Designed miniproteins, single chains, continued (2). Designs and how they scored, part 6

Each design is a single chain, and the fold is of that chain. pLDDT is the mean over its residues in the fold that is shown.

## One batch from the design tools (miniprotein)

Design m4177
Fold by ESMFold2-Fast:
Structure m4177 (fold): chain A 72 residues (1-72)
Amino acid sequence: SAAEAAAEARYAAASEATKAEIEELARRTVEEIKRRKASREEAEEKLREAVREAGRLLGLSEEEIAALVEAA
């Protein structure tokens, strides 16, 4: 999708520090879901929140972030 392509391009262009922050965000989100034994609905919500945060770290617009969350 266009939103995924935009996110991939921004990630490829991102600094090593930003990439590390996104990888840590993904790791922490997965660990929190497992630790809390979250329901499917709770896990989906936490993943959507992580996608929004990653999009903001990449400098995506609000509309691009919304499209990326919808695609996830």
Scores: mean pLDDT 79

Design m4178
Fold by ESMFold2-Fast:
Structure m4178 (fold): chain A 99 residues (1-99)
Amino acid sequence: MSYVEKLEKLLGQELSKEELELLIKALDPDGDGKIDTSDAVRRLALAIKALYPEKFKGTIEELEKEILKVFDDDGDGKVDQAEWQKLLEDLKKKLKELE
């Protein structure tokens, strides 16, 4: 399963073009293709909560835990740089498919 498919499963819906653009900007605000892993989970959680406020009414910290659970393929309790980069690539690929 792609990282976009994992995210869509968490959200319970497919991502629109506008939602993909916002999530890409949240992960890579400078557009340099590099993700700041220290802030990546919080930036993604804030973007998701902004897009789906009725679905994610809990705290930002609760949403961060759900995101980490979905992307923690290694079972080490964290998402590494490579996994964040893969998510960014998968989001950009899906956006291109919706052109």
Scores: mean pLDDT 76

Design m4179
Fold by ESMFold2-Fast:
Structure m4179 (fold): chain A 70 residues (1-70)
Amino acid sequence: SLGDEIVELLKEATEESYKKFVDLLIEARKRAGIELTDEEIEKIRNGEWKAPGSDLTLKDLFERWKKELE
């Protein structure tokens, strides 16, 4: 499942695993019917994207989720 793939990517903690995580996140948002701008996609891909109302970047969230799964 998508969730199982995300868990494995978080355990690997490599640049490749982050890249796959980002691709899955973009796909999940598209499946939810959320249109992303090219600027938002770029920020997601480089880890600088912040969710509305959050002060944490996507990379900060990735590291937090990795810690939760240890």
Scores: mean pLDDT 69

Design m4180
Fold by ESMFold2-Fast:
Structure m4180 (fold): chain A 74 residues (1-74)
Amino acid sequence: MSVAELEAELKKKLAEYLALLSQLYPEYVPAVQAFVAQMLAQIASLSDDDRKAVAEAAIATLEEDIALLKKQLA
């Protein structure tokens, strides 16, 4: 998978996470959005290999967190 494809997947998972967070904990959404914007800017400054590694790790963590939030909504 290319770096661009991994970054697109990461952004998709971040959007899903924020949507779920807004349903359960809307008070945290502005702070989390600010943090996400800062992290994406930092990732963009890394080498392609580092960007790939960070994106893969972040996607795995977000999938676990999304699953936990979905269980809270059920």
Scores: mean pLDDT 80

Design m4181
Fold by ESMFold2-Fast:
Structure m4181 (fold): chain A 75 residues (1-75)
Amino acid sequence: SLREKAEAQLRAVAEMLGLDAERLIRAAERVARTGEFDPADTIERLALEAVGAALGLPSDASDAELVAAAKRAFG
């Protein structure tokens, strides 16, 4: 599923950066639920970029495209 692909990428990014994977997953789920994304929040940015990458978005994807990807994966 898209959710499984997104969660796998979030866990991989968390491991690479020494972060809590559950924190990144919760951030992606929150943005998917609310539609509210703070691009200055490092955890939210990392989480949404990881989800975007998992769903095949380019590295220059817009904030709106990243939010849409989160909604597709976790909505």
Scores: mean pLDDT 88

Design m4182
Fold by ESMFold2-Fast:
Formats: C-alpha cells, structure tokens, sequence
Structure m4182 (fold): chain A 93 residues (1-93)
C-alpha cells in the first residue's frame, strides 16, 4: 500500500544517513537508489508531494556522498543520482 511505500522510502533515507556517518558510501548510494525507486512509484500512484520530498532528500544526500568520497566511481554514481533526483523533484513541484 501507499503508506508502506512511504515508510520504506523514509527508512532507506535514514539508513543512507547512517551509512554516510560511517563513511560507508557504497551502502549510502544503495539506500538512496532504493529511496529514489520508491519515490518514483509513489509519484505514479499520485503521491506527488511525498515523492518530491523524498527525491529532494535523495539529491541532497547524493551531493554529500559526492563531496565526501574520494573514489571517482562512487563520486560519479552519487553525482548522477543527485542530478536525476533533483530533476525529478523540480519537475514535480
């Protein structure tokens, strides 16, 4: 149901923040990607404001991963994720 998807997306955002605090950038990216997928599903179900809020947070945390990681592959993945999520959030607002 919609509430379950929203709770899962918020859980992934919180787990991404926890991974960032531990400098586990790969785990952070994985959770942000899952949150983005769930946000897109929420948008398809008409939960546009919830989706926009989640995508905005994914974009913000993705930029933080890109700034803090010295691994070029991780930085590229984080930059791509951040851009896609930012574009998605802005198109929904």
Amino acid sequence: DVQSLLDQARSHINRARDALRRQDFTTAIDHLRQAMVLANRLNNLGRTQDASTILSEVSRLGREVARRSRDPRIRRLADDLSRLSDDGSRSLS
Scores: mean pLDDT 89

Design m4183
Fold by ESMFold2-Fast:
Structure m4183 (fold): chain A 100 residues (1-100)
Amino acid sequence: SVEDILFEFIDELVEEIKKHFGDKISEEELKELKERLYNVAKRLLERGESPENVLKAIYNTFLDFVDELYKKGKLSEEDKKKAVEILQKLVKKTVERLES
């Protein structure tokens, strides 16, 4: 289902962030990220928003979280760039799955 594809995207995104930044981002921060992304996705899906609009909201929520970590000095500018590259790769994969 569309919902399953979007939730799998969130799970894969959080796991990739843990894999790359687990030395810099705490388990509590990873849990907060996952909760923020799931809450945004669930809220918009319940409102009947398109998969594209839900994915855009997840994208923006993730960028806001990464920017918060950068401002706290937990991520470098290079780390922020890498997090965005991970996000963009997974978004592309997810769009291809939603169009299939």
Scores: mean pLDDT 88

Design m4184
Fold by ESMFold2-Fast:
Structure m4184 (fold): chain A 100 residues (1-100)
Amino acid sequence: EEEEKKKREAIEDAVNTIIGHILRKIGDLLDEVFKEHPDIKDFKELAEISKPKFDQLNKKLTEVIKEFDKKIQELMNDPNATVEDIEKLKEEYIKKIDEI
C-alpha cells in the first residue's frame, strides 16, 4: 500500500538524517582538535589528543543511538504509527544528538 511505502521512506529518511548528524559531531570534534592543536605532526599525536574526547562522545552517542533504535523499531512494528510520528521522532533525536 502507498501508506506503507511513505512510512518506509520516512523511516529511511529519519535513519539517514540521524547518521548525518552523528558524522557531523565527529567532524566538529576533529575540527576542534585541529583548531586547538594546529601543529599536530603525526597520527600518534592526533590519536593521543583526540582519544579521550572521542571516548566521551562515543559513550554519549551510544546511549542516544540505543534509545533511538528502540523507538524506531517500535514505530516500524506499530501498524498505527504514522509518517508524522516518525518525523517527530527524527526531530527529537536530531536535537538530542546536536545537544551532545
Scores: mean pLDDT 83

Design m4185
Fold by ESMFold2-Fast:
Structure m4185 (fold): chain A 87 residues (1-87)
Amino acid sequence: NNNQITDNLNNASSGSPSDAQSALDDAASSNVLSPSVQDAMTDLGSSFMDIAPQVISDMGDKVSQNSGVSVEFAKMIQQNQNISQQQ
């Protein structure tokens, strides 16, 4: 449920690493991430990569198998890793 995933990501933005990991686990269980879920994930920025880098890596592998969303997710990971403003 995209609404549940978005709510979990919004709760994670309150600064709880456990909530961030739980929200990412829910997103990772989906083979295709909706744009609304990706928007919520982008709002968390580099903070959840610091908290749960292994989950982000696993999601990257899963998304790369789904061509429709792999480019958007790869851009997000690249921005967080490089801390660059490519947009």
Scores: mean pLDDT 51

Design m4186
Fold by ESMFold2-Fast:
Structure m4186 (fold): chain A 78 residues (1-78)
Amino acid sequence: MERLEEIVELTRRIMEGKGTLEDEERLTELISTFPDELQRRVLAALVEAVRAVAAGRPVEEAVEELRRRLLEAREEAE
């Protein structure tokens, strides 16, 4: 699975309350494999997705926005 897509899938499970400790560890590991600048962009996108869900947005909508932001960050880094 592509790293960005795996991050999106892990984040969805965690935000749905179905995430395991292993899922959280895997998410942290995947983020750490990116260059520093891309890591900061990924973390910013994750924080925004978490804030959106905390504000009452549906998890699915927040995950779609996260996927869009991660793809944009990757394109800018290339």
Scores: mean pLDDT 79

Design m4187
Fold by ESMFold2-Fast:
Structure m4187 (fold): chain A 89 residues (1-89)
Amino acid sequence: AAEARLEALVRELLEHEENPRPERTEELERMMKVAEEAAEKAKELKKKDPSLSSEEVVEKAIELAEEKDPEFGEKLRLLAEAGRRVRAE
């Protein structure tokens, strides 16, 4: 289930590379802005609590992204889970 969604996301990114549409560019710019805001909040959280692990900081950043853009936040969560699996083996 989660793997199928990740494959769909990768396919969408590849299709955008091959055939860029203006509407899709605007959606990507919106997602990038949400990601940048989440990253800045993650840095702020790490400064306030240096004991937070990198994984905990990433999880909090994803939660903040989900609050602003639930669809994009879900995509970030899937990418983070895929990254954890690759690192585990």
Scores: mean pLDDT 65

Design m4188
Fold by ESMFold2-Fast:
Structure m4188 (fold): chain A 91 residues (1-91)
Amino acid sequence: KKEELIKKAEELEKQADKAFSEGNYREAGNLYLEAGVLYDEAGEPRKAADSFEKAAQAYRKAGDLPNARSAELWAAFYRGDAEKVKELLDA
């Protein structure tokens, strides 16, 4: 159900924001990534892109560059940024 997916994604974003503020960057990245997946399932590509961007930022702060790159690729994909997708795939 679309409304249930959005509510779950919003709850995960809240948990991610708290984890990020507490310096738990890897946990925040995982929570933002899960929120992005749920927003995508709900048909909210802009919110999915925003959540994936936040996941990438959190993973970068955690020093988790492979997961940061993957999250950045998903964010670019949902934004329709073909040049950024190409840059990330070529790196």
Scores: mean pLDDT 85

Design m4189
Fold by ESMFold2-Fast:
Structure m4189 (fold): chain A 78 residues (1-78)
Amino acid sequence: PEEIKREADRIAAEAQALWNAHYSSLSDEQKRQVSLLWSRLTVLISATYFESELDPERARRLLEEAKRVLDEMKALLQ
């Protein structure tokens, strides 16, 4: 559970760092797309956090989904 929570925190921190680094240079269309991915990521991180104590297998699957969303954000911003 603690390891899953730490990885979720790392993903959230990395996404926030990307958002902060690029926000002022983004077009309105890019801001809309990143906002949708950010919303999806926050839901997945919250779900991962709660499931980490109840169902670690499900939490791991949610964590992998969150990693994919972070990769989509990276691709969009680079």
Scores: mean pLDDT 83

Design m4190
Fold by ESMFold2-Fast:
Structure m4190 (fold): chain A 60 residues (1-60)
Amino acid sequence: SKEEEAARAAERAGNAAVRALTRGELSPDQAQRVGRERGREAAEAAGASWEEAKRTLHAM
């Protein structure tokens, strides 16, 4: 479903931010902000809201 696609896209965006943090490319605060921003963008691109994507990801 589009909600599941959005959830997976948001998860990938969050994981990318965490990897950047681990490599020292982002600070913890930057990683959190970038993860949220990219997660929202990815969810919307998949046709769901950030809140819908988060709920779906939590249910998966």
Scores: mean pLDDT 76

Design m4191
Fold by ESMFold2-Fast:
Structure m4191 (fold): chain A 87 residues (1-87)
Amino acid sequence: SLVDSLEKGIEALEKLREEDPEAAVVLLGVLAHELSQDPRVPEEVVQRVRELYLAALRADEEERKRILGEAIEVARELVRQLKEEEA
């Protein structure tokens, strides 16, 4: 399901943010693309994740970790919303 994929993606993003922030940015780009393909995801969430991905690509190391943290929070909120719709 989208929720299961997102929860696994969030776990991977949290780990990579600490261990390999460059790989975390690549994963965020993949996530942005996958979210854009699912009609259940609000357009503003897709746009926000894409904006965070583009910002992370151009950021220095400290700012990149901050942006990745923000992207993780956006993804967590999306999971919360999707779980409420499935309940």
Scores: mean pLDDT 84

Design m4192
Fold by ESMFold2-Fast:
Structure m4192 (fold): chain A 121 residues (1-121)
Amino acid sequence: SSMAAELQRRREEARRYAEQLSAEGKARVDELKTIGKTGSPEETARQADKLSDWVTKLADEALARGPEAARAAAAFLGTLADQLRKAIDEFLKDPRYAESAGHFERALATAIAGEARLRRA
């Protein structure tokens, strides 16, 4: 039926959106980890701030797209928050990351706030 085809299309679009968010998120976390190992504390802090900005824009975009996109983005941000908690714990074992701690905490707080906002949509 036309309704079954429409539902299937919406599910496929939501799945592709979730996969895109997962891939983009992984790339951004991997870049943060790489810069943390090879760059200065200032470069690492700047990269964490870019991640925070991206999360904020992602949450706004997902809300504008509608409830299915909001749910997909909320699930993604929950996963991102868990990944960031683990990365922060690992980073803070290295004294070089101490000056970047507040920027990592802001990125985590932005992901948590974004997830909460999207789950209320």
Scores: mean pLDDT 83

Design m4193
Fold by ESMFold2-Fast:
Structure m4193 (fold): chain A 64 residues (1-64)
Amino acid sequence: GDEEALKELETKVDGNEILALLRKALRGELDKETEEEAREKYIKFYEETYGLKKEDVEKALNEV
């Protein structure tokens, strides 16, 4: 129902925030601990949203 649509939108917004953090990490603007946390959040987001395996998400992240 509408609750599922709202959850998808919320999850999509969170994904964009995580991507913004990863972009900052790649520029060297974040410390190593924050970079690792952002990477873990990105992987978890795609695992939960799309049902992907952590290994597959990590591979895709390294290819982009």
Scores: mean pLDDT 62

Design m4194
Fold by ESMFold2-Fast:
Structure m4194 (fold): chain A 65 residues (1-65)
Amino acid sequence: SKVEELKARIEELRRRLTELEIKLHELQKQPDTPSVRAKIEEINEEIKRVREEIERLQKELKELG
């Protein structure tokens, strides 16, 4: 069903978000260098995109139920 597909996609994105947050935490432990700052920025942008997609799918799921 569409509800099950949305729930599965949200769960997949939440797993991805957790992985990105772990990577961010690990990078924050590294020395403050231009390379590390660039990687942190890239991960923060990806986290933002994933969170926005989760929110969109959650809103769609609420409209179905």
Scores: mean pLDDT 87

Design m4195
Fold by ESMFold2-Fast:
Structure m4195 (fold): chain A 69 residues (1-69)
Amino acid sequence: SEEEGIRELARKLVEQGKDLETIKEELNRYIRELLAKMAAAGADTETLQSALKRLKETQRKILEELKKK
């Protein structure tokens, strides 16, 4: 769910012609906002740490793919 949200956002930003740096910044913002929302909803620290790790890993894979353009 969260990983799919990051992939969808990245796809939209690429379609809009955003550069790699802008895409990275927008994905960082999305991850930060998502974690804040999860924390506000009562997610524990273990859940938040797991989500952060997964989301950052997904972001790295996306950015690496985009660098190959």
Scores: mean pLDDT 83

Design m4196
Fold by ESMFold2-Fast:
Structure m4196 (fold): chain A 100 residues (1-100)
Amino acid sequence: SESLKEQLEELVERLGELAEEAMEAQRAGDHARLDELLTEMRRVVGEILRLLSQQLPESEFNEKAEEIEKLTNRMLRAIRAGDEAAAREYLERLREVVRE
């Protein structure tokens, strides 16, 4: 990998793709597929946090990690509740936090 920034952008893009698929699974009532997608989203967020821990000083990492975890939990709850507008809002805020 040529840069951590490129890896983070790829993971954020993948998280967005998974969120759209999870919202489709929720609309379809496919609870098994939804659970698989939400699990994969948590895994991708874990990879984002790992890369940020390598790039940032501990104090900056801790602040970003707290906000990312908060936004992730809110996004996953919104998806599970069928609140697609809230889910997309939390996803965009998560993207902004990762890019800062």
Scores: mean pLDDT 88

Design m4197
Fold by ESMFold2-Fast:
Structure m4197 (fold): chain A 85 residues (1-85)
Amino acid sequence: MDEGRELIDQLHKLMRQIFDAVEAGDREKARQYLRQAESLIDQLVEKARKSKDPGVSGQLLGLAGFYRRVLAGLRKELGLEPIPL
């Protein structure tokens, strides 16, 4: 599935970059990568909404929900506070 592949690959890269930044003690950089990851999840949801295939849409929404939970856990575990909107 090509619509979400690049976003998923970027999410995996950002996840690693968040851990690397925390390990290096750069919490501000970790927060920046976390914000970028949240933006990619929003793009994944948008691709799901634009998909005409219910199976594809369901998979993309499921992945978005999964990564949102992972990022929420990461915020709590690493002490990275959310940015108020």
Scores: mean pLDDT 76

Design m4198
Fold by ESMFold2-Fast:
Structure m4198 (fold): chain A 86 residues (1-86)
Amino acid sequence: EELEKMEEFRKKALEIASKGPLNVRLQIESLLRYLELKVKRGEMTFEEALKEAIEDFEYLIKHSTNPEVRKLYEELLKVAKEILEK
């Protein structure tokens, strides 16, 4: 529905993920590509994609054993929630 909002979210999320190790960056990039593709195909709204990202970030926070990686996921979650509340 709103590809411009998806692009803005992607830019902010990748900036945060770039602070982490390569495996975290690749994981987040893969998730964002999947969600962007679903939005582009009309299979998912931007709001639905953002809610999916929030659920994935909450899962990653809960199951992360590395405190620094967990902080990155918490920062990603905060950005996603901030955009959703607009």
Scores: mean pLDDT 84

Design m4199
Fold by ESMFold2-Fast:
Structure m4199 (fold): chain A 81 residues (1-81)
Amino acid sequence: SLEELLAKIRWVLENNEEVEVKPEELEKNADEEYYQRLLAAVRAVLNTQGRIGVDLSEVVRLTRADLEAAIAALEAVAAKG
């Protein structure tokens, strides 16, 4: 679920300053709808940093700040949907 995925990301953030987003892990631990929402949020964060066109089918390395912004964006989308 999205809640379980967010909890896992938060746990990684507490123990690491950078984390690799693994598409296989996201697909395994989230419904297709939530996975697509997560990808959209991550792309939005990367675009604000000028990192346009990142292929999220591969492992993407994100900073703590990137992940915190992605979490905030996902929570905003979840609150509206």
Scores: mean pLDDT 52

Design m4200
Fold by ESMFold2-Fast:
Structure m4200 (fold): chain A 88 residues (1-88)
Amino acid sequence: KEEELVEEIKRSLAEALRSLGLPEEEAERLAEEAAEQLKKLAEEIAKAPKEVQEEALKRLEEEAANSPSEAAKRALEALKRLIELLRS
């Protein structure tokens, strides 16, 4: 399910970028690059001590709850789920 979460991050970021007025092709390219970087970040967090992992997950949940964009909220929730999957 790792690939499904990475695709969800990518799709949600592309939606957010398009809502800001970026052309579809550019939004998709930037979202793909950002999703790859977020996947690497999730892998590093999954290797961190449990306390660091829990802090990161809590902060992602708070940022998602305070996000004005539904697309950004979905991206943050997918990133949180990816970290949970990778640490298991």
Scores: mean pLDDT 82

Design m4201
Fold by ESMFold2-Fast:
Structure m4201 (fold): chain A 74 residues (1-74)
Amino acid sequence: SSEIEKLLEELKEKEPSFIKSLGLSDEEIKEALEEYLKEHPDDKSIESIKKYLLEYSIEIGVKKLVEAVEKVTK
């Protein structure tokens, strides 16, 4: 958790506009970072992390849309 918290702080410091544009809560970003570090333990580049967070934010948006459609069609 402390590694994830430090990484989130670093991202907010270096890429504040990007982090704000994701529309994710700090908790959602920490969950994404935890999964990223689990899948990519040897790649801690800001560029790779930004790509993962962007893809994660899109996936969350799509999942919420699918769940909304499913509730009205079932």
Scores: mean pLDDT 78

Design m4202
Fold by ESMFold2-Fast:
Structure m4202 (fold): chain A 80 residues (1-80)
Amino acid sequence: MKKIKEEIEVNLAPSATNEEAKTLVEAKLAEKYLKITKGESEEAKKKIKEAFEKGKEEAYAQIDAGAKKVKVEIEVEVEE
């Protein structure tokens, strides 16, 4: 099994809305997902996507709690 561990960190402007913050987080997650899944099997991509969705929920919870700095770790194990 291969363990993938990624960290997303987003610094938010004091004037940023929750919607703007969520859009920025989604963009960073999408970029990481594309880089990590390059050359991976479809089954591995599916597991990685599920882990990224979990990370997105964690980031959204931080944004909704008023965090101005969002930090989330994404960990997933995939078969080689």
Scores: mean pLDDT 79

Design m4203
Fold by ESMFold2-Fast:
Structure m4203 (fold): chain A 75 residues (1-75)
Amino acid sequence: APVEYELGLIEAEFLFRALDPSMTKESLRAEIKAELKKRGIKVSDKTVDDLVDDIATVANELRRALGLPLNPGLL
């Protein structure tokens, strides 16, 4: 499968994880790196950071839409 497709699936999977109120960007980055390694997907650290930032932003936007306080660990 194309790497962009696989990254999209990882982003969708980790968006659910990022809805956990205890989640931080650091723990998201660590879990995403572990999943990429497990799947044998090689990407740059910048790609990982961009993915973490996208997931964190969407998770907080979903919290805002639901009237919940933002997760400061994702800022």
Scores: mean pLDDT 84

Design m4204
Fold by ESMFold2-Fast:
Formats: structure tokens, sequence, C-alpha cells
Structure m4204 (fold): chain A 76 residues (1-76)
């Protein structure tokens, strides 16, 4: 579920000592890398107990949210 991926992002943020947005940027970057995307999606889906489609759909949502956030910051 989406909640499992959100929990993972929060846990990774705390573990790495970085912001949740930094974890989101890293996930979007890795998933858009054709050499890494299939493996990362598969590993993450298995680790979180969600489908690969749910991981892809959530990361596409994150990409849109991050883009909108950057555009808002650039306007001010």
Amino acid sequence: SEEKIEKFIKEESKERGVSEDDVKILLVTVVNDPDRSKEVIRVLAKKLGVSEKEVIDYIKKLEKELKEKIEELEKK
C-alpha cells in the first residue's frame, strides 16, 4: 500500500540523517535510471510487501509532487 512506501521514506530519512524530500529525490532519480530501475523497483516491492506497479505509481506521484514544490519555490 501507499502507506508502506511513505513509512519507508520516513524511516530512511531518519536512518540516513537527511530530509524526506532528499529520500524522495533519490528514489525518483534511481527509478528514472534505465540501468537501475527494474532491480530497485523489484527489491523495494519485495522489501515492503507491495506490487511493483504500486512502487512505480507512487514514485510517479512523488515526481509530480517534487516538481510542483520546486516550481512553487522558483516563483518566490
Scores: mean pLDDT 78

Design m4205
Fold by ESMFold2-Fast:
Structure m4205 (fold): chain A 60 residues (1-60)
Amino acid sequence: SEEEIDRLVAEYREARRTGDPAGLARVQARIAGMTPEERLRFLKRVQELDDEEAARRAAA
């Protein structure tokens, strides 16, 4: 569901922000159970946020 994807994106972002490999592994395991369409939606949202984060870091 979209709520599950949003939750996974949030958990992934949090794990990356805090350097939490266990959190990243948990998200990866959940994604493995998703449909290809859901996985693409997850990846697109993560990439959009990564681009925003990179722009923010370049400014800092």
Scores: mean pLDDT 81

Design m4206
Fold by ESMFold2-Fast:
Structure m4206 (fold): chain A 68 residues (1-68)
Amino acid sequence: EIDYEGAAKAIANTVADRFGVPREKIKVTVEGNKITVESEDEELAQAVADALRRAFAGKGITVEVKVV
């Protein structure tokens, strides 16, 4: 079983740490092969989404961004 949720959250936490923002500023939700990244900061959300797209390239995973 592939733990995409755990992996996605770990990647999001790494990006948040690099931006110097609290990890709670990013919400990652995994539903099957779809990962949704939510944040009030569009630039941060896009950076997380790009990192996830690179990490899961070729895995059939779709990454979407929601600015809240």
Scores: mean pLDDT 79

Design m4207
Fold by ESMFold2-Fast:
Structure m4207 (fold): chain A 97 residues (1-97)
Amino acid sequence: MNEEVLRLGRGVVERARALGKEELAEAAERVVRLALENGEYELAEEAARALGLLVGGGKYEEALELAKRVIELLEAGKYEEALRLAREAEEKALAEA
């Protein structure tokens, strides 16, 4: 759902900015935007969820690394690899919560 993905992405960006993590906020915004621009709605949702869990858990460096890697894969057209990375990050974050 495009509106739900935008809501999830906005929540991550706003929280990162409120915490003074501007580079993370910019990277998270870019992840969601690039995924949506390429029609990769499932990837956008999974990435927003994974980033939200990492930011919620105080794992800001891991969240930034995930966002940067997803951006690189999106720019390379490697959508399946990006989706797998986002899902693995979400599963790991949930297991450690």
Scores: mean pLDDT 84

Design m4208
Fold by ESMFold2-Fast:
Structure m4208 (fold): chain A 95 residues (1-95)
Amino acid sequence: SSKDKQIEQLKEQARQLIDQGRQAIDNGDLQKVEETLRKLRDVMVELYKLQNDYGGAGMVSTMVDGILTILKTDPQKGLELTRDLLDDLLDQLDR
């Protein structure tokens, strides 16, 4: 269906952003990590809403905003939390 195609496209965008985020973490590129997290938040929020999972949409938004704050005050902890989030989100994409 049209909705199923939109879901698959958003899942593919999320997977690409997760790969970009992992590379940014490995390179220590904090600016790229922050940019990727913001984009991933927007994609995941849209994906959850299309699946009528408003709880998931709110949770991912809150988690990303929290991690973005931690990245500014404790970059190493923020990077660890980012890696954990990317792993959890990838599992949720049924990969």
Scores: mean pLDDT 90

Design m4209
Fold by ESMFold2-Fast:
Structure m4209 (fold): chain A 64 residues (1-64)
Amino acid sequence: SLQDQIETELNRLASRLSNEIQDERDKLRAQGASDDEISAKERELNDRLVAELQARRAELRRQA
């Protein structure tokens, strides 16, 4: 179904973005960032991830 295709696409996007967030965390850790700084950045990036998934979901539904 179209809904299943949308969910599959969003799951793939979520996985990619989650991996990018983990890579950024690892980079910040290697640069000597504090746990508080890393947590604050992770929250910022997770907010962006949610916004990007919402925008992509809306776009895919519009194309239906």
Scores: mean pLDDT 85

Design m4210
Fold by ESMFold2-Fast:
Structure m4210 (fold): chain A 102 residues (1-102)
Amino acid sequence: SIFDQISAESQRLTQEVLKILEGKSQETLQDAVEAIRSLEAMAKERIAAGEKPESIEFYLRMAAHAEIQTLKKTHNLSDETVDKLRAEADRWIQRVTDIVKS
């Protein structure tokens, strides 16, 4: 199902984000996992609502950027770490959008 594909891509994102944040505090890791869970839930809700792929992409990008900025501020993440998180979020958003288009 589309939802199973979104779950699989979100699990991949979680694994890559945890690698990027390796050696950070348990609170940092927990907040990152919760942010990804929130993004996955948002994606599934918008897909279930029948939103267009371009709308889903727009809202996921806004939400992901907000979550990453919160993580940066709360945990004093370096710009290099933030750039890596943005790259993985962008990859996940693209994969989710492609799943919705098929």
Scores: mean pLDDT 91

Design m4211
Fold by ESMFold2-Fast:
Structure m4211 (fold): chain A 72 residues (1-72)
Amino acid sequence: SKDDMERMVDLLVSGDTEGFLKLAVELGKENPRSVVIATRLAVAMGYYDLAEKLSELFPESRPAFEEAKAKR
């Protein structure tokens, strides 16, 4: 949801990359759409390593990660 996106953004802004990854994985287990959103947020904020990890754990995130890399 939008509130989950705000929580993920707050973690990235505060530099809590471990907390972000943990939250993204938990949300992705319940709803694959959430991990795709998390992957796009990580890319948008320059955390390519986090986006790559999410794409390795969740196949649903791979197109979002690959598309973002191809545009840069």
Scores: mean pLDDT 80

